# Designed miniproteins, single chains, continued (3), part 102

Each design is a single chain, and the fold is of that chain. pLDDT is the mean over its residues in the fold that is shown.

## One batch from the design tools (miniprotein)

Design m11540
Fold by ESMFold2-Fast:
Structure m11540 (fold): chain A 80 residues (1-80)
Amino acid sequence: SPRQKEIEEASKYSMEMEDYKDKIDKAKTVEEVEKLLKEFKKWVKEKKSKSTPNVQGTLNLLSGDVIKHAEEKKKELKES
């Protein structure tokens, strides 16, 4: 069904966003985090352009969480 495909797409994007968080956690410099964040924002923009409004809503919510995670990692690296 169209709804099942939408759920599967949202689930896939959620998993890819968790992969971005893992990459951010493994970053050793602020510059590496900023590069990952730039790549992530480009990825989100591309996926949103191809997604339904419901999936776009999920992408907006989850992308905010990844961005916050990256900003927290940058603070941690500055304190190190």
Scores: mean pLDDT 83

Design m11541
Fold by ESMFold2-Fast:
Structure m11541 (fold): chain A 85 residues (1-85)
Amino acid sequence: GSKADQEAANALTAAALSAIGVIFLAEVNPKYEEIGKKARELLDEVRKLIREGDANKDDPQLNEEIRKRAREIATEAGKLANEIE
């Protein structure tokens, strides 16, 4: 339903913001260039998941998979942020 679709969208938004935060943190010093690159790859993955969800809005199993992967991306972004400071 619309609430489940919103939960998936919220998880994707949180993942995107987490990755964007790491990208900005990585810009402060050239030694973090590789971390910034990894964060950009995570953000690109979020964009792909958004497109996949938009194409398949009436797929509850896909919505669950998107939500799970979005949470994993947010966790990975958090780990990258910890490598910076």
Scores: mean pLDDT 81

Design m11542
Fold by ESMFold2-Fast:
Structure m11542 (fold): chain A 68 residues (1-68)
Amino acid sequence: SAEELRAEAEARLAAVREEAATLSPDQALKLIGERGTELVEELRAAGDARTALAVMEESAKLQAEIRA
């Protein structure tokens, strides 16, 4: 379901955030960008544009936090 896809996407992004916290800012930005793009492509292929948009927005927030 869309709710399950969103929950899975949120869990995957939370794991990326935790991993990014152990890296340098440049490495963290690369990780978030790569994992975020991969997840968005998977969701678009599955036809879930709404969850893909939510992942894009959350990925952008994570990148902004690293740059702050």
Scores: mean pLDDT 82

Design m11543
Fold by ESMFold2-Fast:
Structure m11543 (fold): chain A 80 residues (1-80)
Amino acid sequence: AMSRAEEAIYRVISRVMQAGLAEYVARNPDLTPEQVEQMRKLLDELAYKKAKELAKKGENSPEAILKAGSEVGEEFLRAL
C-alpha cells in the first residue's frame, strides 16, 4: 500500500500527465488502442516511481510536484 504522501503526490502527477496524454491521443487518431494502452501504463509507472522519490525526500511543494511532472514527461518521451 502507498503512504498518504506517496498517494497524494502520485494522484497529482498522474492526473496531469494522463490528461495531457488524453489530449495527445485525441489529436493523433492514427494511434492504435495497443499503443495508447502502452503509453498509459508507462506514464502510470513513471508517475508512481517519481511520487515515491518525492515522498522519501519530503518534497511536496507545488513547485516540486510541477518539476516532477515535467521530469515524468521527459522520461516518457525518452522511453518512446
Scores: mean pLDDT 80

Design m11544
Fold by ESMFold2-Fast:
Structure m11544 (fold): chain A 75 residues (1-75)
Amino acid sequence: DDAALREAFARLDKDGDGVISREELRAFLASMGLEDQADALWALLDRDGDGVIRFAEFRAVLSTRPELLARVVAA
């Protein structure tokens, strides 16, 4: 659900600035035992190369990866 994705995004966005940093993504994935995937997932999410992940990028990538979507929502 988009609502669950928004909740997950807000939970990852510790600074409340509306974007997820590389460090926040890495820490979140590490909490799920997926730290080794952080760099690969970052490359997919940071398509603009601006060093942050916005909700649109987050939603687009996770909607094509149901396994990651389930883990992100459940975490």
Scores: mean pLDDT 72

Design m11545
Fold by ESMFold2-Fast:
Structure m11545 (fold): chain A 66 residues (1-66)
Amino acid sequence: MLTPEQRAELLAVVDHFYRRGELTPEQYEELKAAIEAGDYDKAIEIARSLPAPVGDRLVAAIEQVR
């Protein structure tokens, strides 16, 4: 299970892609909700559905902290 600090770092990565316009509001909300719920398998599945390279980078970030 991720620490609150690791979860905050992961949310910062998701927020970074959203601020760059690389995630839709819906994708951002779904990823944020999954991460905040501790459902990292769902977060990975959502990230894998995204276009490369954003999806691949998000999967790597989630796997790195998991």
Scores: mean pLDDT 78

Design m11546
Fold by ESMFold2-Fast:
Parts: C-alpha cells; structure tokens; sequence
Structure m11546 (fold): chain A 105 residues (1-105)
C-alpha cells in the first residue's frame, strides 16, 4: 500500500544515514529529508527514533535471514529469525519473524 511504501522509504533513509554518521548524529528532519517526506509525515508513521529502531531491528533480522537462505544456510536463517523473535516484546514483531521462519522451512 501507499502507507507501507512511505514507511519503507523512511526505514531505508534511517538505515542509510545511521550507517554513515550514527544514530545520535541523525535527526528526524534528516531522515524525513532523505526519505523525501515532511516531518509531519514521519511522525504519522513513527512516534520516535526508538519506535523506528524497533522496526529496523525487525527488518535487519529478516534481511540477514534472506542473505543466509541465498547462501544455502537455511537452518542458520531459521535460527536467526527464532532468536530475534525471542528478543522482541512486541507480539506483531515476534509473529512477523516466526512467520518468515515458517515460510523458508
């Protein structure tokens, strides 16, 4: 959906900026500008940098699992997704990681 695509653009912008200058040196305005959205649009999708960090952790776990599958390391990918789910307190994030593990089993 349009909302999902905007959320993804913000996540991608955050990852790009954080990898080059770190989380503390990256402002909400910097992320909004990089994503091509307004600051208001940012806060419509994410309430804070912490909320955004939780999403990045989920996304990074899935991306890393996908790379492991592509490398023929499917069991390592399943283990990574299950471990990630156990570390998250958010039921939706737990479910997303466990669903991904089932899809690649």
Amino acid sequence: SRSRRRRQRILDAYRTLVTTRGRTNTSTRDIADQAGVSTGTFYHHFSSKQHLTDHVYRDSTIDNADLLVQSGRTQDAINLLRQGASLLSDPDFQQQLLDRARQIS
Scores: mean pLDDT 83

Design m11547
Fold by ESMFold2-Fast:
Structure m11547 (fold): chain A 94 residues (1-94)
Amino acid sequence: SDDLQRQTALNLQQQADQFTQQADRLVSQARRSRRDPRRQYHLLRQAARYYHQASRLYRGLGYQTGSDDYLTQGDRFDDRSRRLRRRADRLRRS
């Protein structure tokens, strides 16, 4: 049933978009917290987790729908998650 698949895809996309919005907000908070390395570390780690969750949802959508656009979004957010983890790890060592 294409209708059921479309409804499921929209719900998953909404969840993925919510995770990306939360991650973007946390990244912005981390930029404002540059004078507090411990707080910046925690914000970047949390943002990385949300981007990772969004990546998983977009990849799932790509497999379900056959959409390369969703797979590309998944790859993009996986890369962002990994970069934020590296930034956080550097702050921990500072």
Scores: mean pLDDT 87

Design m11548
Fold by ESMFold2-Fast:
Structure m11548 (fold): chain A 100 residues (1-100)
Amino acid sequence: DKFEELIKKASELTKENLETPPREEFIQAAANAAKQYLLDSGKATAAQVAAVPTQTLADYMIDTLLKLLDTKTLEELQAENEKRRAEQQKKLEELLKKLE
């Protein structure tokens, strides 16, 4: 999950670093999370997402993450994401068992 990868990278950073992220790998992770979020939420089409610069997508995701941090801790965001991922993994395993 792209959002889980972003949360893990964000946990290594201070709030100041989230506002002015210095690392290309973090920018790319944030952009990938933004793409997933926009597509999954139906707020944008694949073509619209592809037309947006990587830095703009990263800035959007970082701003969104900072707003979420005003109401939740990084630990709470990580726990919620891990729970969602575990539920998705369980559904996949159940589907694979039905195909056997």
Scores: mean pLDDT 66

Design m11549
Fold by ESMFold2-Fast:
Structure m11549 (fold): chain A 61 residues (1-61)
Amino acid sequence: MVEAAIYAVFGVKAYQEGNEEKADEYFQKARELGGQEIADLARENKDKPVEEVAKAIADKV
């Protein structure tokens, strides 16, 4: 579960940097490791600061 959270945070960061292809790769990896809820949470919060996304995901894992 911790690994899924890390990939979800990386996905948000990549998205905010304009690298949507890399963001999708990280979100897919997060979904594989932590299930759809972790990936969905990260994707829904992709426009928030990375620290806020990490906190939200940590609450779930």
Scores: mean pLDDT 75

Design m11550
Fold by ESMFold2-Fast:
Structure m11550 (fold): chain A 113 residues (1-113)
Amino acid sequence: MKLEEAIKEAVEELERLRAEHGGPAFVTKDIEVEATSDEDREKIVNEAKELYEKYKPEFEKRGIHLEVFVFETDGDRAERLRKLAEATHPAVQRALAEGKDYIAVGVFIKKKK
C-alpha cells in the first residue's frame, strides 16, 4: 500500500471508529516499500517527509495527531508491527490524554533480493 493511500484509509477507519465509540480513537497502518539503491531509499524518505508536512497541518485542524515513521528492516510483518507499536506507544497515550485522535503510518523499507 502506498503512503498516501495508507493515510486516506487511516482517516476513513478513524472516522468509523469515532462514529461507533464516540471517544478519541487511534489508527495504525503499515506499508512495505522496496529500495534497490541508497538513492531509492533517500527518495522514499524524502517523499514520506513531504507527505507528512502536507497532511500534518490539515490533520491538526481536525484534532488529529499524525506521525509517519520510516524504518529499514528485513523483518517479517510481525517484526514491523512490533517496531511500529514501540514507536507509537508514548505518542498514543499522550494524544488520548489530550482528547486528540491519533494516526500513525509505518513505512518499512526492504532491500530487494
Scores: mean pLDDT 76

Design m11551
Fold by ESMFold2-Fast:
Structure m11551 (fold): chain A 93 residues (1-93)
Amino acid sequence: SGLEELLERIKREIEEELERLKREYADRREELIARLEAELAEAEANNQTDTAALGRIVLDFLRGRLSAKEAAERLVDLLLANPAVMESMKALV
């Protein structure tokens, strides 16, 4: 139960940060998208699979293909798929 409560809190915090990012860059969204597309291309070129997956989720959110809630859920799933992140989170509970 404690881990589930922590995960729900993390999802809410990510959702809030995504909405904040969207508001902060509302007048410069295309600039942010272009920068993230360049970072995604570099991650893919360097076979950084998890970083590339993260970049795609954030870009889909900024392009309006995902809601903040859907993006937060996918980001948490991606983080949980990394054993090092899971072990670190277990140490905090």
Scores: mean pLDDT 82

Design m11552
Fold by ESMFold2-Fast:
Structure m11552 (fold): chain A 79 residues (1-79)
Amino acid sequence: AEENEELARRSIEGSKKVAENFEKKGYTDYAEKAHQVAEEIENALKNGTPEEARQKALEGSREIDKAAAEVIRDNLAKK
């Protein structure tokens, strides 16, 4: 469906922005993870089904959210 493709494309954009922010702060490992998530979603859109792309977007979103939460928690603990 068009909605699944749009959601996946927005997830790719979001993952790339998160990766850029992590790189600026020196969190290279998290930035690489966000880039990998974007690439996996992009590959699913090109070679898989919209449903597969949506599942990859959901999985990637959870991984990025966990990484971002850990970074935020660590930064808050150091205040």
Scores: mean pLDDT 76

Design m11553
Fold by ESMFold2-Fast:
Structure m11553 (fold): chain A 65 residues (1-65)
Amino acid sequence: MEKAEKAIKEIKEEAKRLGVDAEIEYEGDTIYIYLKEESLKSIGFAIRAVGIGYEYGLSVKVFLV
């Protein structure tokens, strides 16, 4: 869906801006984010990613790998 593509693009841009290493997957109405590290930076990224998902009406699930 176009909304999911836009949300994923914005989330990827935030990851680049913050220097966070994350895998992003989309299935159903949910964006799955897999963080490679536990840090204040990755936590900040996760909060922003959830906000972006909410803006587009999508659920966001965040996991630490």
Scores: mean pLDDT 80

Design m11554
Fold by ESMFold2-Fast:
Structure m11554 (fold): chain A 84 residues (1-84)
Amino acid sequence: MAEEVRAFGERVLAWIEEQLAKAKNPAVREQLRQTAEEIRRTVDELVELIEKGADPETIRRALSRFVAKVIEAVGLAIEDELLA
């Protein structure tokens, strides 16, 4: 599971790098960079919790934080498209 989470996180980050390359709005580009850093941190936290055998509720909450950051990145990509 930890390896799957990291692999998924890497795929999300690769997608964000593609969005950064296409980004037209400097403010959105900066926010996407910040969100990418937050996603990296959330992935690391989630992987650590899984490796430590944290309780399912703690893991689920960390997963929810990760998902929320992914949704934020998608919203920023849409915002850039609408502002371009």
Scores: mean pLDDT 83

Design m11555
Fold by ESMFold2-Fast:
Structure m11555 (fold): chain A 73 residues (1-73)
Amino acid sequence: SSLAVVIARARDREAALRAKEEASKVPGVIGVVLSGSDPRIVAAVFESVEAAELAKERLSKVPGVESVEVVQL
């Protein structure tokens, strides 16, 4: 199975914290972190591309999330 990373960019830290919570609830999540250099960026690692795409759909609906990208590892 190919691992995938989801990168969410939020308008502010509070939106990033909401995105982190939502990513943590997605089945197949391995880990979720806020960027240390920019607290508006959330990175989440998933067990599969399918789990990452589900996360992208959910995170895109979080208020204050401006963009969501999926990167296959």
Scores: mean pLDDT 85

Design m11556
Fold by ESMFold2-Fast:
Structure m11556 (fold): chain A 99 residues (1-99)
Amino acid sequence: MKEKIEREIDEVFGKRPLSEEEAKELAEEILENLKNPEKRAAALAMAVMRLEGLVEAALRSGDEELIKKVKEILEILSKDEVPSVAARAKELLERLEKA
């Protein structure tokens, strides 16, 4: 149990980057859940937590479908009512477009 917790801690601190496939699945899940009113709040929270990992995966892979999905998530978050979330999403969107 202790060794399993240490492995999970390593994953939480970003030592394991998202694979292209993992990032695609996560981005698709977030976008689909954002369309569902009952799941929207949870999807927004997940998107905020995973923003940097998704942008990093999109930049690293250069995959057009992944880049498109991540941009859609960032555009939604750029309109968020929380100013810090909106500002961060806009900054990451600009970074992704300049790459």
Scores: mean pLDDT 73

Design m11557
Fold by ESMFold2-Fast:
Structure m11557 (fold): chain A 71 residues (1-71)
Amino acid sequence: LAEEYAKKLVDLLYHNPNPEEIEKLKEEVQKLPEEIRKKIAEKARELIDSLGLSEPVKLALLKEVEETVGL
């Protein structure tokens, strides 16, 4: 569950940007228990870290992850 949400979030933030789908995902994810949201953020950070991006781009994406999961 957390892995699937993390993959979808990173896809929508980086690979296939779609603001409307991000807003839908945000609404879905923020209804989940805090422990699940923390796991989604953790898995998304791992995925972003694996992309080998420059520090400013990585930090911008991590901020979007935190906003989307509501942490």
Scores: mean pLDDT 80

Design m11558
Fold by ESMFold2-Fast:
Structure m11558 (fold): chain A 80 residues (1-80)
Amino acid sequence: GKEAVERAREAARRAEEAAKRSTSPDGRLAGEIGAGLAYISVGVAKVSPDGAKSTGEVGERTAESGLRAAEEGKGPEAVI
C-alpha cells in the first residue's frame, strides 16, 4: 500500500511543477486540481490503511491527468 501512496505523492509534486510552468490559466488550474486531489488521496490513505493501495493509485492517476492537462493547456474538465 505504501508504494502506491508514495507514487501518488511524487505524481502530485510533478503536477504542481507542471502547473507552475503552464502559461495557460486553464492548464495551471488543471495541474493544481490534479495535485490537490492527489494530496487528498495521500491523506485519506494515511487514515484508512486498508484502502491505501487503491486510494494511492487513484491519486497517482488524477495527478497524471492534471500534469497532462497542464502541459496540453487543457482545463479542469480534463482532470475530473
Scores: mean pLDDT 78

Design m11559
Fold by ESMFold2-Fast:
Structure m11559 (fold): chain A 67 residues (1-67)
Amino acid sequence: IDLEKAREAIEKAAPQHPLERVLAAAEADIPLPGVADHVLRAAAGLVRLEHGRPVPADELEALKSLL
């Protein structure tokens, strides 16, 4: 997965929030107003990928759905 394209896709899916807020909320498992659950799962998957960590299948699938 292209991490730069993945960041852009999440930013587009949650334009009402700064990208860093969406990523932080996903990592902390905190819901955000106006952000769908699959977008937060995709953001959690991106955070794991950026840190070279294993990604759960549901997070990876959510991330792929935005690309």
Scores: mean pLDDT 80

Design m11560
Fold by ESMFold2-Fast:
Structure m11560 (fold): chain A 84 residues (1-84)
Amino acid sequence: PIELTELQKQILELAGQIAQLQQQYNENKDDKEKRIELLEQMIKKTDQLVEVAKAQNTPENQQIAKEAEQAKEVLEKELEELKK
């Protein structure tokens, strides 16, 4: 088996944490304050994912960083809409 680098393990861990937060967000449809809190946590974790991915400048990590940056923009727009 190909051993994951420490950086790849961090990327997978952050992706898993974001997925868990997304699940909690979907479960809290009627709690606006909780949804705001969860979106802020998802944005923070997605930003960390971008930073970690950029630490090793490979084509694969560049793609992960771009996708994470796009996901962050979507989350930030959703947060802004929810705070209205």
Scores: mean pLDDT 83

Design m11561
Fold by ESMFold2-Fast:
Structure m11561 (fold): chain A 87 residues (1-87)
Amino acid sequence: PLAERVAKIVRAGFSALIPNTVRNALVNELLDTLSKEGGKVSSEEELTKVPGVGKVTAEALIKEFGNFDNVKAGFAELPAYKKALAE
C-alpha cells in the first residue's frame, strides 16, 4: 500500500499532455531511482537531492504520508511494487 501511494504521487508530477506510454516510462525511471536512492535520504529536506524529485514532488510526498518515516517506508516497498508493475 505505501509503495502504491508513492507511485501515485510520482505519476501526478508528470504532465497529462505526455503520452501514456512515455509517462509510464518516466514514472518507472523515477520509481527505480527512488527505490535505489530513497534509502540514502536522511530527512525530508534531502528528498530534492534525488534526481527527478523537485520541491513540489517532495512536498506532495510529505503531505500524502504525513511524515518522512512513512515516505521512507514507501520507498523501501518500491522494488517489490516495481517488479509487480512490470509484470
Scores: mean pLDDT 77

Design m11562
Fold by ESMFold2-Fast:
Structure m11562 (fold): chain A 99 residues (1-99)
Amino acid sequence: MKKAEEYRKKADEIRRQAETLPPALRPVAEGNAELYRGKAYMLEGKYDQALEEFTRAAELFLQAGDRVGAAISYEKAAEAAEKLGMDPTPYRKKAEELR
């Protein structure tokens, strides 16, 4: 999908920009990059990779103190888990705890 390629390019751009940021700002930028990579994998039907990227995004947002970004990332992780036939409940619960 064209959208998946666009999301992947955006993730790569954000990741490169993160390298130029002060250390305190890098986790949020890296979290956003992983979130876009996860979205690309979702569009490609690569739900295993999407789940992995979304959980990494959530961890990076939590490291930065961005509870909103972490909640969104866990919601996306739950969606990926559901597509895999896995129980999405653990991820949804984590997202709810951050609201």
Scores: mean pLDDT 84

Design m11563
Fold by ESMFold2-Fast:
Structure m11563 (fold): chain A 61 residues (1-61)
Amino acid sequence: SEREKRIEAAFKIVKKALDEGKITNEQAARIVQRVVDEYPDLSVEEFKKKMEELIKEEIAK
């Protein structure tokens, strides 16, 4: 389903950022929770862009 594809994409994106040392596990959890709760109706491509935006915001803090 589209929802499952979005969740899978989110985990892959945050996993990569974690592996690269760009974010912490706590930041990854917040990013995933926020995108699922606040943006549940985005397409897979829009969701990927939103995930990248949220990661950049966490890094900038």
Scores: mean pLDDT 78

Design m11564
Fold by ESMFold2-Fast:
Structure m11564 (fold): chain A 67 residues (1-67)
Amino acid sequence: SPAFEKVRKQTIELMEKKSPELEIEIQLGVLLIMVGVGVASEEDFKEFIEELKEKFPEYKKILDRIK
């Protein structure tokens, strides 16, 4: 999904910039809404969250809450 890829890219950019946790949590919330309305798959979302945990361990605590 082009919309999912756009939000995925924005989330990575925020984490690379070490943006405040609240901004990261808002972007993760948008991804969850996209899954809930069928714009993205649960599989793609779970794979992305695991990728983020590997790349940005400093955000693991907030990512662990988003299962």
Scores: mean pLDDT 81

Design m11565
Fold by ESMFold2-Fast:
Structure m11565 (fold): chain A 61 residues (1-61)
Amino acid sequence: DPEIERLAREISELTGIEPEEIIRLAKTNSEAIGARAQTELGVVLSEEQQELIRRLSELLK
């Protein structure tokens, strides 16, 4: 799905986490993406950026 690939890449660029790991986390524990970005990379996600994660998670079910 091109939308899944696009969102994963966009979130990867914002967080520094690899796109494959973004997809894995979105399927299993989407909340961990923001927590990991903050704890490991010092990146705090905005509301708009958190919405990208929510959309990816919904597409992955």
Scores: mean pLDDT 79

Design m11566
Fold by ESMFold2-Fast:
Structure m11566 (fold): chain A 92 residues (1-92)
Amino acid sequence: IDELIEDLLKDPFSPGIYRLLVAAYRGRGDEILAALDKALKENPKNPVPAIVRVEILHILGREEEAEKYLKELEKTNPFAAKVAKRVYDLGK
């Protein structure tokens, strides 16, 4: 998981996003969420981990957490929140 997060941060257009989503579907969602939280803390200006976090919460069926996180993200990074909301809406 940590290696997948590193790949995502270096090349957000890489298949790293696909690999993270597959891992979430295989029951590794909590592990991914922890790694994304660490990445966000280390580089809060990078919107990619925040956007992916909303999608992972959605995949895990944790809709209330996804909506709450998205609302908080609107206050800290409005750009990332808009992108994450669009991805979330497309996944419905």
Scores: mean pLDDT 70

Design m11567
Fold by ESMFold2-Fast:
Structure m11567 (fold): chain A 87 residues (1-87)
Amino acid sequence: MPVIEPLPVLDVNDKEQLEAQIERLKALAEEVLAASTDPLVRQLVETALRLADEARRLLAEGRYEEAKEKLIQAEMAIAVALLLMES
């Protein structure tokens, strides 16, 4: 059932849209953590969750471009974790 899919592209500075993308990324990260015991995969997912938390904090501060950048980094980390799960 797990499928490697591209995460949503960050093309909006809207706070509501960025918060929705952060929530979707966190949900995906939790699914990956539940599905994998690989320490490298888990470390990448934990890094993605940390970056997502930083993005939310920056978003709360009105730093939308920095929040967007952190969210992109988190999406890249989870994408690498998914790729490792596929071998």
Scores: mean pLDDT 77

Design m11568
Fold by ESMFold2-Fast:
Structure m11568 (fold): chain A 86 residues (1-86)
Amino acid sequence: EEEELEKLRELLFKHLTEVLVKAGIPREAAEKAAEESAKKVVELIKKGELDAGEELAEFFLEKAAEASGLSVEEVKKKLAEASAKL
């Protein structure tokens, strides 16, 4: 269980970091936000709270905003713009 959660945390960290970097957020800020968000996912799984998609999305946006010095709304716009480009 702990070994599987550690692998999930690493995969989420890598994926979320690249999502933010592609949106134009500096890698250092992206890594900080991704690490906190991956850790939050693991905590929710340990508590059995698997049905927290909206809470996780909000938490991720807040951590990205804090780490980059942007507002949550600015982070949302950058992510939406990056998604539209793809």
Scores: mean pLDDT 78

Design m11569
Fold by ESMFold2-Fast:
Structure m11569 (fold): chain A 78 residues (1-78)
Amino acid sequence: HMSLEEERAFVERLTPEQLRRIAESILADPNATPEAKEHARRTLELIDQGAPLEEVKEHLLRAMEADRPAREAWKAAQ
């Protein structure tokens, strides 16, 4: 489990290539929520458009945050 602050700190340390790889992994994950995949897709679009890294990191953080409730709900159901 990572707190929101830990996730933000993690994302802030990432290189553009690492940001791309994480977004791609979310899109490839069959267990990712539609909301998480939409934010991941937006992250890739921003990277391709040459957007500021701060904006790219914010969208990736939202993708990771959107995925968390689904994983926690799955664990509670088991």
Scores: mean pLDDT 72

Design m11570
Fold by ESMFold2-Fast:
Structure m11570 (fold): chain A 104 residues (1-104)
Amino acid sequence: DPEAREAARQEETDRLIELAERLVRRAEEALRRGDLATAARYAQGALSNALMAQALLTDDDEEVQKIFQEMLANYDALENSVTPEEIRRLIREAERLIEEIRNR
């Protein structure tokens, strides 16, 4: 059933975006406390969930592959540098994707 499949895709997209929004708030709270390790994990989680939501809405296999590569690059970035600047960058990118998907 194509309609049931599309409804399931939209429900999962909404769930991922809601989770990304919660993780953004937790990342900002941890950042205010100076807990950089926790803030980095939440910020990375927020961006990963937002990118997964974008991938679910994309019918272009090449674009899906690019999104997957962006997720991997963000994991590598946090492994090499956990700074307030990098954490804020990840939060901003997650918020941008959340807004883009919600305004779709």
Scores: mean pLDDT 82

Design m11571
Fold by ESMFold2-Fast:
Structure m11571 (fold): chain A 104 residues (1-104)
Amino acid sequence: ALEQLEKAIEHARKAFRLAEEENNRELAEHVSEALSHLIQALKAYKEGDLEKALEHTQKAIEHLEKALELAERENASRELIEHIREALEHAKEAKREIEKQIKS
């Protein structure tokens, strides 16, 4: 989960930069919210608070899914769409791994 959260943050940061460069304010706001939640999830995970890490990871996924929908609908750059997809996939993998740790 740690590596997946870190990779999700990396791709979300790249997506945020590109969304700002493309002047898509609404998309940039959703990516920014996702990035904030991913950072909070990483902090909670490092502190051993798996429930809090899961909650913030779920919130990040919701914002990334909204960002991806907007990016595809508005024909954002291929690079921006790809970084949102990569952030989303890593966040979903982090969620799966955190859920397994909670259920163990």
Scores: mean pLDDT 89

Design m11572
Fold by ESMFold2-Fast:
Structure m11572 (fold): chain A 84 residues (1-84)
Amino acid sequence: MEEIRKLIEEALETGVKLIEERFASLPKELVERLKELLEQMMEYTLVILDPKASEEEKEEARKKLEEVEEEFKRLYQEALELLK
C-alpha cells in the first residue's frame, strides 16, 4: 500500500508539471483548476485503495472520482483547443 501511495503521489507531481509546461500560455485560472482536479482525483483514488476505508466510503469516492474525471476531461480538451 505504501508503494501504491508513493506511485500515485509521483504521478500527481508529474501530471502537475506536464500541465504547467503544456498550458503555460493559457490563463492561470484554467491551469490552476486542472491542477486542483488532478489533486482531487489522487485523493479519491487513495480512498478507494485504502484497506481501512469502508465500502460506503469507497463507493462515495468512486462516484466523486467519476465526476472529477469528467470535469477534468472537459477542461483538458478546452485547453487543447485553445493551444491551436
Scores: mean pLDDT 81

Design m11573
Fold by ESMFold2-Fast:
Structure m11573 (fold): chain A 71 residues (1-71)
Amino acid sequence: TLRISEEEAEALVAHLREVAARSPDPALAERIVAAGEELARALLAGASEEEIARLEAEVLALAREALELAA
């Protein structure tokens, strides 16, 4: 199973909060943080590779929207 350390999970969520803080759209910012926290929880719990890949793709898509599109 894809598992991450608690320290690595905290770093991931902290980084995503920084990305979210740069977005002027509070709904998109909330979605980025929520998706990041869900991914971190799945990684810490040793969720299936399939579930982790889905959550990772969601986080990356939202983060790219915030950074590139400024929507």
Scores: mean pLDDT 73

Design m11574
Fold by ESMFold2-Fast:
Structure m11574 (fold): chain A 94 residues (1-94)
Amino acid sequence: TAALRAALEAARAALEEAMARGSALLNDPSATPEELRAAAEALRAARAAFEAALDALAAALPPEEAARLRREMVPLLVAADILIAALEFEAELR
């Protein structure tokens, strides 16, 4: 499970980096619709990779520990979903 924990940590770092990049683009008035859509797609990919790593680790843990891990990660997944929607909406307005 050490490898699965390392994979989740790496996927979390990648997701947080994609979120930071997306947030920066939202605050950049010169960002094009194409750049905003590309950031939304990159963030969707990072979120999917994170969820896959989370599912792999959860499957290796006892049910109570898996449930706790999933609850702990919900705020990050929700924040990613909100940012994806914001990037897509802003791209349509520009």
Scores: mean pLDDT 91

